# Designs tried in a protein design run: designed miniproteins, single chains, continued (4). Part 53

Each design is a single chain, and the fold is of that chain. pLDDT is the mean over its residues in the fold that is shown.

## One batch from the design tools (miniprotein)

Design m13939
Fold by ESMFold2-Fast:
Parts: sequence; C-alpha cells; structure tokens
Structure m13939 (fold): chain A 95 residues (1-95)
Amino acid sequence: AADRVWLPVEATVVEAKEDGTVRLEGKIPLSEDLEPLPEADAVVFLETENGLEIARGRARIGPDGTVELEVKVPGAKPGSLVGQKAIAFVEVRRK
C-alpha cells in the first residue's frame, strides 16, 4: 500500500520456544507523520547456528515506539538465541 512504510529496528530476543516461536523486543523512533498499525507485519533478520534466517511475523508497537515482535524460525535452538540482537523491519502507516 502507498501509505505503508517499513522502519528498521534493533531488537533483542527475549524468548525462544521449541516449536520455533521467537519473541523479540525493541524500540523505534516514531515520527509525528507515522502511526502504528493495530497489528503490523514484520521481517526479522536473525543469525542462527544454521546461518542467516529471514523470518516473517507480527509486531505490536506502542505509542512510545516500544515494539514487540513474534516470528517463527523452524529448527532454532532456544538456548542459543535468547539475548541475541537482530535487525527487524516493521510496517507502519503514514498519516
């Protein structure tokens, strides 16, 4: 959509589950011309033991720019991921 913008965010893995669910948290600067979506698309670039994974998922963005991300990374080893930094892109809307 023409009103959609992808914003980069540095995120930290806070939880990884045996089913491949990975949760990340970060913060983005939301400028006044941008608004968060109720549920946003997200793409996460995460380095794992198996190499670089590009995972698609969902983001929730608070009014202060706090972001929570959830993606699926099949075959991820939970204990190796928690605390890792990742680059994500989250979808926001132009006002």
Scores: mean pLDDT 77

Design m13940
Fold by ESMFold2-Fast:
Structure m13940 (fold): chain A 89 residues (1-89)
Amino acid sequence: MEEVRELIDKAIQALKEGKFDEAAKYIGEAVRILLLRDGFPEEVAEKAAQAAADTAKYLGEQGVDPNRAVITALAVALAVATEELLKRR
């Protein structure tokens, strides 16, 4: 939990500084760690992490508030992870 919180804080700070690629890296890493710890398959965690990273970068570049961008990226990650699990038999 502490490691994930640190990565989220770093992502927010990077967004405030206009470092969108760095913010995307941190949020993607946070999502991957969180999902893997909760027992999600690696391929699901990777897809969710990439979706969150892409979302955070896009919203940051559009000038969305850093906290809202990160929350939205995390929500997208959860939606992607849920969809991927529903596809698995």
Scores: mean pLDDT 85

Design m13941
Fold by ESMFold2-Fast:
Order: C-alpha cells, then sequence, then structure tokens
Structure m13941 (fold): chain A 64 residues (1-64)
C-alpha cells in the first residue's frame, strides 16, 4: 500500500462522515475532524490526516 492510496481512502471515508454529520446522523464534531483530515490529506500530510481521521472515528464511538 502506498501513502497516496491511504490519503485517497481517508478523503473518501471522511467525505461520507461529513455528509452524515450534515444530515444530523453523526455529531458535528465528526464532520469538523473529517474536514480537517481532508485538508491534511490534500496537503499530502499523512500523519495529520490520520490524526484527524482517528479523532473523527473516536467522536463516532463516543456518540453512543
Amino acid sequence: MSDEEELEQIIRVAEEYIELARRGELPEAVGREAERAIEAARRGDLDAALAHFIAAAVEVALAR
């Protein structure tokens, strides 16, 4: 697996998180962190993208 493939996967899943948060199906914090993950991924910063993506996933887990 390449870093480029991981960044593309993060963007894809993060876009889904943003859509679900926008519809009220996930907390706003999930959408906020997912947006930050996409911004980092578009800069090619895999470490920052993963950190924000993990933060979004933690917010999903804490929502219930």
Scores: mean pLDDT 82

Design m13942
Fold by ESMFold2-Fast:
Structure m13942 (fold): chain A 55 residues (1-55)
Amino acid sequence: MEEIEKLREKVQKLVDEIRELWKSPDADSPEAQARIDRLVDEANKLIEEIKKLEE
């Protein structure tokens, strides 16, 4: 349970950072989009890990 809680915290931080980037005036820049893509990929990997631990 502790590990799942830590992973969920990490996902939430990534989601918060993604949302902040989308709200920024620079959100349409290639750099911002690339960073968002990397954060989304990282969050999806953590979500997949959580799913495996729950199953």
Scores: mean pLDDT 80

Design m13943
Fold by ESMFold2-Fast:
Structure m13943 (fold): chain A 55 residues (1-55)
Amino acid sequence: SSAEVQRLIEEARQAVAAGDFDRARELVLKAAGLISDPAQREALLQELAAQIAAA
């Protein structure tokens, strides 16, 4: 569900902020697995990479 995807993304962002990049990657991959649209999946992965670079 969209709510489940959003929750996983929020947890991933919190993990990045905490410096837990392994957990962030695991949560993002789980969320990406629930996203059928390849463009949305790519955007999510790019956002994670940008947040890690900014941390």
Scores: mean pLDDT 78

Design m13944
Fold by ESMFold2-Fast:
Structure m13944 (fold): chain A 120 residues (1-120)
Amino acid sequence: SPHAEVAAELIRELAEAAERAIALIREDAEEGARLWVEAAREVAERAAEAGLPPGEVQALLRAAVEEARRIAAAAREVAAGLTPEEAERLLRVVREAIAEAMEALSEGGARAIARYAAAA
């Protein structure tokens, strides 16, 4: 379906953004965190505009959780080589970015489902 194709594209874009965010976190945690939040907001808006049905929104949110886990794992790996103070700061920046990205995706998903229901 057209909705499934859009959802698959957005899932691919989240995976690509996560890979870029992970690479950036190794050099600049704030930049990597910012990239992840920006990508999540763009994906959320596109999902909302497309009016994705509940099944496609669920798949997108599950993919986002998986990518967030990969980002968190990469941040923990980087943190293991830092001082306790530097590690705490890096993990806080990444945790806050993951929370902000998930909030944006959840809100976008809710708007997508509402738009889908209104079009039915």
Scores: mean pLDDT 91

Design m13945
Fold by ESMFold2-Fast:
Structure m13945 (fold): chain A 85 residues (1-85)
Amino acid sequence: PSAEELARIAEKTREAARELRERREEAIEELTSLGVPREEARELLERLIRLAEELAEALAAGDVARARALQAEIAALLREVEALA
């Protein structure tokens, strides 16, 4: 991907992370309604937000290898959420 494409994806990823932070309590309630304990839901959501922010930084820097690793961590975290629900 070009640096411009990576920067565009980074901005969208950063916006998604910000939106998730703003709707944090709603996301926790959704996870809790699916059977995830509230404490675990909060921890998982904070980890997801952190990983998304790191992904945006890696993409903006053009660090494709780190971005790929962070995408894998996010996928693993989402599987962990599914296992708890």
Scores: mean pLDDT 82

Design m13946
Fold by ESMFold2-Fast:
Structure m13946 (fold): chain A 89 residues (1-89)
Amino acid sequence: PRAALAALYEALAAGEAVPRERFVDLLVAAGASREEAEALFREADVDGDGTVSAEDLAAAASRLNKEAGEPEVSAEEVRAAIAAMLARA
């Protein structure tokens, strides 16, 4: 399961745009439900291009945090959070 998160992190860290099917399958392999993975992809894929980058995830998290009155999230913080989850694994 953690190898799947490592693969997702590597793709995002390399600046790759991850397509929906690959993103969902990697998160499911990492232990997320398919519904949770699809919901996360939908929130991150705000422009509807069918791909997600680390910058898209940071933008989605920042939008949710802004609505809740929380600070913005950077792409580096998203990458750090993924790396922290892998390290705790």
Scores: mean pLDDT 68

Design m13947
Fold by ESMFold2-Fast:
Structure m13947 (fold): chain A 106 residues (1-106)
Amino acid sequence: MKVEVSGAPATIAHGGTKNVTVTVSGPETAAVLVRVESPDGKTVLGAGQPVVLPPGGTATVPLTAGAAGGDGNVVAYAAPGDELDVGPDGAPVGATRGGTAPVTVV
């Protein structure tokens, strides 16, 4: 499985929302989560709602920035099926990571 992000914005305002497009490649239904993460991956600067895409599907996902500002990356996570397994910190576990694009929360 491969997941890609397109149309990522260069900036998102604190508490603001911008759309990105996500595309999954492969023959499987995929649960997808898009996040804005700090460069070290330790801080979540923004997130979209989880979406379920059909095989080879695409969707527009609104990303909402949180209260924390700074440089980050838009990243997408995908796993086969209807839901993503998440750890206690809300980070996806066992998912394919892809679609990295730079963004700044201002």
Scores: mean pLDDT 77

Design m13948
Fold by ESMFold2-Fast:
Structure m13948 (fold): chain A 66 residues (1-66)
Amino acid sequence: AASAEDLAKLSEEQKELLRLQAELAELYAARESEEDRRRLEELVRRGLEENRPLAGLEEAIAYLRA
């Protein structure tokens, strides 16, 4: 059924979201290198473009603007 396939896709999307949230949090906590900052900027940009509900996105934006 189509709805079952959609639910399976949502599960994969949820896994992707959790991975992105973990990466964002790790990069934001580290912030030790220019590479970490660039990776954080790219994750923030993708989160905004894709309208993803990433935890810590607002704080990451504030950090990058400072």
Scores: mean pLDDT 68

Design m13949
Fold by ESMFold2-Fast:
Structure m13949 (fold): chain A 60 residues (1-60)
Amino acid sequence: SSAREAAREHARDVAERYGLSEEDTERLERVALEAVAAGHSPDEIHRLVLEEAERLRRER
């Protein structure tokens, strides 16, 4: 679906910007897709993806 494609694209863009590993990028994509499945808005998905990316970056 268009929403899933947009969510994955956004997650990959954020992962690249944050310098995340392939494993962490896959995790970020899962977070985005789960948020789509849960009915979150695009703005909420954007925020959730950024929050998870910040968490993963801090764990390095």
Scores: mean pLDDT 84

Design m13950
Fold by ESMFold2-Fast:
Structure m13950 (fold): chain A 94 residues (1-94)
Amino acid sequence: MEERLRRARELLERAIELAEKALELAMRALKEEDPEKRKKLIEEAERLLEEAERLLREAKELATPELREILLEAEITIGVAKLAIAVAKLLLKK
């Protein structure tokens, strides 16, 4: 029980960390004027987001009611990062 809880928490904390980093890269891309540099920032952000979504899926299979707050935080952080990446990709198309 305790081992399962610890493992799920570690997966969720890692997912949040990766999603926050993806959001930071997407925000940097929005301020970047060089199209090639912007593209690289977006590609790295997408890679980190994909890993965060994978960790969230693994954590959900192990999740207990005690983890509902951090699970919600992970889902919100991933959602915000995904939206930021979508906006950055839209601006790159001009």
Scores: mean pLDDT 84

Design m13951
Fold by ESMFold2-Fast:
Structure m13951 (fold): chain A 64 residues (1-64)
Amino acid sequence: ERSRRAARESAARLLAAAAINGMLSDEEAREVAERLRELAAESEDPEEARRLRELAERVERRVE
């Protein structure tokens, strides 16, 4: 379960980088931001949750 979460987080972070660099469509970028917010809500570490929320906000700002 921890390994699955780590894989999901790694994939989401990689997709976030692609979205920020304009490599994803606006729709894809919004889906990535939503996924990052879900991971933040599931996180028991407040620092990790804050970092994931900040990343989601950066992705959303890129497509606005």
Scores: mean pLDDT 78

Design m13952
Fold by ESMFold2-Fast:
Structure m13952 (fold): chain A 84 residues (1-84)
Amino acid sequence: PRPPETEALRKLRREVEAIGLGMRVGLEAAEEGLSPEEAGERAREEARRLGFSEEEIELAERTARGTVEAFRRMERRREELRLE
């Protein structure tokens, strides 16, 4: 009986958007050779400009940092193994 469009549902949608932003910024930063910290800072500023909440900004930052770290691990592994 609770309405489908609750604040909780809207928050969930915004969290998904924050994750998507973090992944995009993280991938772009990784391609530029930037650190996870630099990517996280960029994601935080972009999310802030888009009007995300502090919690959503933190989520985007963590996602961007994690994305850069994952990309760098894959690149290092590819270089070491030279499997293509």
Scores: mean pLDDT 79

Design m13953
Fold by ESMFold2-Fast:
Formats: structure tokens, C-alpha cells, sequence
Structure m13953 (fold): chain A 86 residues (1-86)
């Protein structure tokens, strides 16, 4: 169970932004888009200066909002992902 392993990693290192990003991906893969969004946002919050992680999280948020039909939010997050790489 990938989610349980990531929860154990977070329990040992609660500031591990990469673990929160992976938890977002795990919930995305299960179709729990609300949880995926929460964990991607948490990863960005913990490591806002990690340009690669922030960009990956924003691109995944853009994709999720597009899947939900929220094209305005999808475009906003796509722009944030591109800006994070500058």
C-alpha cells in the first residue's frame, strides 16, 4: 500500500515535501482528486523555493482541474508551474 508507506515517511519526516507530492500522486491514481489537490498544495507550502517540485505539483494541479472541467483554474495552475521554473 503506497499511501501507508508515504504516511510512515511523513510521520518520520513531516517536512519532506517530496513525500507529500508523492501522496498527491497516489491519491490521483486512486481517483481521489480532492485528496490529491490537498497534498499537492501541502507539498508546495512546505517547499515553495524548490522550483522543480513546485512546478511538478502545479502541472499536476492544472491537469486535475482540467479533468474536473475547471478550465480557468487549470490555466491558472499551468501558468504558476511555468512561472515556478523561471
Amino acid sequence: DEIKKLEEEIKKDPNNAEAYYRLGEAYFNKGDFDKAIEWYEKAIELAPDDKELVARAYFNLAFLYRLQGDLEKADEYLKKGVEALK
Scores: mean pLDDT 88

Design m13954
Fold by ESMFold2-Fast:
Structure m13954 (fold): chain A 65 residues (1-65)
Amino acid sequence: AMRDEIVELQKKLNELIVEKYERGEITLEDARKIDELVRKAIKNISTDPQKALELLKEAIEILEK
């Protein structure tokens, strides 16, 4: 369940990044924040999957504004 949720959030995040980038709707500041959150999420996948999920959700929220 948790692993499947992480995979689905990663897919959603990647799709949103592509869509926003193609439309020119992503700022450099937001891109940097998203990159930081994603890197931190990846580091936490095996040790703290709950934190990884929350970090991925935060990155998605930045893109959905």
Scores: mean pLDDT 81

Design m13955
Fold by ESMFold2-Fast:
Structure m13955 (fold): chain A 77 residues (1-77)
Amino acid sequence: AAEKGAEAGRGAAEAVAAAGGDAADDAAGEAGEKAARESGAPGSAASAGGGGAAAAVGEGKSAEEAAAEGAAAGAAA
């Protein structure tokens, strides 16, 4: 369960990072839903991963740092 959450969070975070920050908030929501569906993780884990990545981008962190924070948030959910 937690392992699937971590995988979903990572996927969501990578998608947000790939968006380059310009559409991070919208990309986070879409990526979270997609990651949950693809990995079978609960939506809360995917949403946490996407939200964490979006927040990091908003703080001015790099795409790599955003992906790492999103993955950690998804794992924690």
Scores: mean pLDDT 66

Design m13956
Fold by ESMFold2-Fast:
Structure m13956 (fold): chain A 109 residues (1-109)
Amino acid sequence: DYEKWIEKAEKKNDLEALGRAYLKLGLEYYAEGKYEKAIEYFEKAIELFEKINDPDVGRAYYYLGKAYFEQGKYEEAVKYFEKAIEKLSEDDPLYEEAKKNLEKAKEKI
């Protein structure tokens, strides 16, 4: 229950826990095909991860790019896959996935 995780993180002013709860809630909405809601929560996660310099910001950018791709917003998808590649380590499996999805998004423009 990610909503309860968000409430607990807010009460503790725990920005790391709050960022991870937003990322998880975004992933849940993404899995349900609710891409507008997924984007909202991925953007909230990114804002928090950037404030605390959390490396999971790259993962959040990757899923934000995927959500825009699923909506047919390919220019936005390109933008966020490029940011994901910038923030992700080359050793992260999502780095290669971001590169593949970037190429697919560019083919749609």
Scores: mean pLDDT 87

Design m13957
Fold by ESMFold2-Fast:
Structure m13957 (fold): chain A 84 residues (1-84)
Amino acid sequence: SSEIEEVVELLERIERIILDHFRRQGVPEEIIEAFRRRVEEIKKETVERMKKAPKEEHNKILMEAVDRLSAAYEEAQAEAEAAR
């Protein structure tokens, strides 16, 4: 559906902003790749949940996906700092 496509596009836009930030900061490629895999997992799980859930729950699913992406960013940033 168009709504699911819009959610995937939003998550991919946030991912691109974070990846550009990590590359500018010189974050190790291993940490960047781990983050990318985590985001792919979040996108896949979010799409599957939205397909199975009623429309009224889609906003909650989107907000949970954003929260999970934020947590993945914080974990990657902490790992990058520990690797210094």
Scores: mean pLDDT 88

Design m13959
Fold by ESMFold2-Fast:
Order: C-alpha cells, then sequence, then structure tokens
Structure m13959 (fold): chain A 56 residues (1-56)
C-alpha cells in the first residue's frame, strides 16, 4: 500500500497525460511521465507498483 503522503505528492505532479496512461494500462508511460515531472525515483517506483497491483 502506498503511503498517503506519497500519493499526495504523485497527484500534485501527475499531468493529465500521466493519468490517461494509467487509465489505459500503460504503467511504464505513466511512471516515465511522473519521473519527467520531477517525482523522486522512490515515489515513481511505489506509484508504478500500486498501478500494477490495481490492474491485477
Amino acid sequence: MMPEEVRRRVEELATPEARRAEEEGDFGKAASLLAQAGASPRDVQLWARELQERAA
């Protein structure tokens, strides 16, 4: 489970494109867009993992 503080930071940095990639199931693109927006590697990794777990 991703900590709420991490989720808040991710949501602040997530562009509409990153959210669309998440909705389309392209977790690699979503994670890449978040990293480009300046998220820490740890936050990107935790978010990408949560997306994969939700898709399972």
Scores: mean pLDDT 75

Design m13960
Fold by ESMFold2-Fast:
Structure m13960 (fold): chain A 115 residues (1-115)
Amino acid sequence: SITLTESGGGTFAEGSSVTLTSKMSGDLSLVFEVGWERQKPGEPLKHVASIDLAGGVSFGEEVKGRFSISYDKEKSTLTLNMNNLQKEDTATYYDYAVTFLGEVFYGEGVQVTVV
């Protein structure tokens, strides 16, 4: 019932800055948290960043101080600003939405490769 459409992936130079965006559609009335997770080859999904509807934010330790997250409720657009990219940031990035019913929706994933 919720669809997440991601953009902004690609291949980037170490030290560069890039923005990932996600456009959300469907029934968003039950969404209380949105965010980003990433998966590196052979590793589990790891927390990158989240924002709840009260404006609380959290970051994974590896990206804290380098990445920022924002959510525009009127446009239903989630943005991840990735600063000072490191080779260790190479991963598939998934946006997500969590409803107060405990349902989790993920986008299809965007590949970010840092060279």
Scores: mean pLDDT 88

Design m13961
Fold by ESMFold2-Fast:
Structure m13961 (fold): chain A 55 residues (1-55)
Amino acid sequence: ARERVRELAQEVRDEVNRLKEEIKKMTDPEKAKKLAQEHRDRINQRLLELDEEIR
């Protein structure tokens, strides 16, 4: 169970990290924040689902 959670958490964090790098290239702070917030919320949602499963 812990292995699966770690694996999925690693995957979603890798996506978030890459997305943040892309957003940093954008000079539009409003758009960048909005996009980051949406993706962060989505990733957080996925992690929450995993937390419930291992609970």
Scores: mean pLDDT 71

Design m13962
Fold by ESMFold2-Fast:
Structure m13962 (fold): chain A 55 residues (1-55)
Amino acid sequence: MSVEERLVELVREIAEEKGLSEEEIERMIKTARDFAREDPELAGLLVDHEERLRR
């Protein structure tokens, strides 16, 4: 799975935990994809950190 797809999965989980609507979840996913494209190194670090905590 790419860093972009991993970040999208993470954001979906966080948005679900927050109780956001389907529309808000889709907005967050779009933002996550843009973030991963703009700063893939930071996105990768964030995903690695969260995966470690959730494992």
Scores: mean pLDDT 78

Design m13963
Fold by ESMFold2-Fast:
Structure m13963 (fold): chain A 72 residues (1-72)
Amino acid sequence: MKGIEETEEALRKDIEELKKEGKISEEEYELALRAIELAREAQLSGKVTPEAEELHRELLSEQHKQFLEELK
């Protein structure tokens, strides 16, 4: 669980920094936060094992990379 929360916090900080710098719009900021919320909701609604938690953490990292690419 903690690993997923740490990844989510890192994503939030990156998104907040981009918003603060004016590099993303309000709409993009909201979309990014919603994506994080959906990922968290999916994790909480199902049974998670240590393996599933690790996989989810990796997926969040990939989403972060994809999100940054999308902002170009």
Scores: mean pLDDT 65

Design m13964
Fold by ESMFold2-Fast:
Structure m13964 (fold): chain A 73 residues (1-73)
Amino acid sequence: SKETEIKLQLAIEQFRALADAVGEAFEKAREIGKKNKLSVEEMTEEFKRQLEKLKPKLDEEIEKLKKEAEEKI
């Protein structure tokens, strides 16, 4: 059904948004780590920090995707 297809597409788009956020956080932590000669432990903490900074934007993007999907049903 159209509803099932919309829900499956929503799940895929949510996964892509999460994957993009993880990738962005990783690249930012890597760049900061290289510039500041951080240890592996310090780079791991920077990665977590970058993820936390992206969480509000990711949550907003996911909520927008959910609302857009609801409008199509």
Scores: mean pLDDT 85

Design m13965
Fold by ESMFold2-Fast:
Structure m13965 (fold): chain A 63 residues (1-63)
Amino acid sequence: SREELEEELERLEREGVRAVLEGDWRTAADILRRMAELYEQLGDHEKAARLRARAEELERLAE
């Protein structure tokens, strides 16, 4: 349901912020990709695309 997707997004957002603060760019990128999948399911294709682009940038930092 929409409510379940929104609850999962809130959980992932908290985990993503923690990963960024810890400098764990790979985990942060993985979380952003997962969030993008959920935004696609919610019909927010623009937000999903922006999150995927940001994940690519963070993944480059992890290398």
Scores: mean pLDDT 86

Design m13966
Fold by ESMFold2-Fast:
Structure m13966 (fold): chain A 67 residues (1-67)
Amino acid sequence: MREELEREIASALATMVAALIEKYKDKVTKEDVEFARRVLEHAERLGASPEDIAYLRKAIEEAEKKI
C-alpha cells in the first residue's frame, strides 16, 4: 500500500509541476527548473507513470530553452 500511494503521489506531483511550468513558462527561473528536475528524478525512482514522467521531462526541456 505505501509503495502504491507513493507511485500515485509521484505521478500526480509530476503532472502538477509540468502543468505549472507550462502555465508560467515565461516566469520560470533556473531554480524552478532545478526543483522540477529533482521532482522528475524522485518520481522516476518511485515508479511514476511513463506518461507523467514524459510530460514533466518535456516541460522542463521547453523551460530550459528560455533560460
Scores: mean pLDDT 80

Design m13967
Fold by ESMFold2-Fast:
Structure m13967 (fold): chain A 59 residues (1-59)
Amino acid sequence: AVAYNNLGAVYSSLGRYDEAIEAYKQALELKPDFLEARINLGLVLKELGKESEIKEVYS
């Protein structure tokens, strides 16, 4: 869990938000109550959600 959270933080720092999301999700699969991973995932999803909303204009 901790290793995946750290991996997600590294990907997020590199602007690789898709990889960061997958790493944080893996951390949460191992520890669903992992608050740090949940917070970090939420922040990354906000960044990606804005771009996904633009793409969803098509569908």
Scores: mean pLDDT 71

Design m13969
Fold by ESMFold2-Fast:
Structure m13969 (fold): chain A 58 residues (1-58)
Amino acid sequence: MEFAIEVTKQLFDLLGVPELGEEAVKILEEMFKETDEKKQNELSKKYAEIRKEAFDKA
């Protein structure tokens, strides 16, 4: 899963929004630590929203 964090950072840097990349990485790290399925789903939705925002701003 370290690969997913690195790829996420590079993607958001390429889109010109590294600050959103930092938020996305924090969400991914919380997802990896979270054992509650409902909270993991909520974090997944937040990640998708940040990713969409990054593409909209690119």
Scores: mean pLDDT 76

Design m13970
Fold by ESMFold2-Fast:
Structure m13970 (fold): chain A 85 residues (1-85)
Amino acid sequence: GREELLAQAEKVRDVAKKGLEKVKELLKQGKFKKARLEAEITLGVAALAMAVLLLVARKQGDEESVEYLRRLLEEIEEEIAKILE
């Protein structure tokens, strides 16, 4: 159901936030190559997980959840981009 799908989306967001905090810590330590790798892994995992949730929402005709998931992925992408700037 929608509640389970949204709960999975929040878990993806939480994992992404933890990855971003790790990236920030690595940048503070001057570990730029390791920070970039961690950011790429964080984005890749979030994008793949979100793509699966988007397919489920689209198959169910849940346009509201599709829009929510797309915005959530864009927020994650933008936050990673800002940290890597």
Scores: mean pLDDT 83

Design m13972
Fold by ESMFold2-Fast:
Structure m13972 (fold): chain A 82 residues (1-82)
Amino acid sequence: MLEGLDLMSDEEIAKKFGLSLREARVLKLILQGLTQRQIAEKLGISQATVSRHTRNILKKLGLKDKFELQSTVGVEALKRAV
């Protein structure tokens, strides 16, 4: 359940969550349930780069890991971003 988030542009996600455009793209794919490998393949970047962006997203949203991010489906992440 990613209601509203999938309909947002990368730019809107970046602004709403205080993320860079690159981090917003990675966040959108994480919330869609993609693995680091699948995100890396889709964006044409390394898995190490995806991991770095994931850590930055988690830090900015106040979440501890990717599992917590996925389990909150963006709703709790919205509260943490404030």
Scores: mean pLDDT 70

Design m13973
Fold by ESMFold2-Fast:
Structure m13973 (fold): chain A 76 residues (1-76)
Amino acid sequence: SAAQRAADAENNVETARELIRRLEEAIREGASKPKLASLYTAAAIAASAGIFLGHKEAEELLERARELGREAEEKY
């Protein structure tokens, strides 16, 4: 149903927002490469699912996750 699709989209977007916040914190704290990679991968998956499900904010979240992924790589 449309309501279930909308709920799934919102859940994925909320998950992406939380993972992005955790990734930003992990980058500031100098977390390990495996932790940064795990958080980035999870955030990108959640944001991508949000795009697939038609959430209007999901593309912006995927772009933010990619930006943070590049920032993390610059510290290697």
Scores: mean pLDDT 87

Design m13974
Fold by ESMFold2-Fast:
Structure m13974 (fold): chain A 83 residues (1-83)
Amino acid sequence: SFEIPPVKDPLLQKLLEEGVELAKELKELGLDEEAEKLLKELKEIAEAANKTDDPLKLIGEILRAIGLILDAEKAIEKAKKEK
């Protein structure tokens, strides 16, 4: 299992936690590959955020996390509408 390390920034931490919950919902919908990809990318974001003190790089990781959350929500919505 991918274990996502905690991050110091509280906004990014909240986004990563929301991403993990969306990955669980993707798995419940049978979208295991999308869930695993999301968890892997969230882990990469956490690791990158923990390696930098640059505020602009941190903002970049926050924006990446937001994009992943929006993509996951779109995938979940699509899966729920497919009968």
Scores: mean pLDDT 86

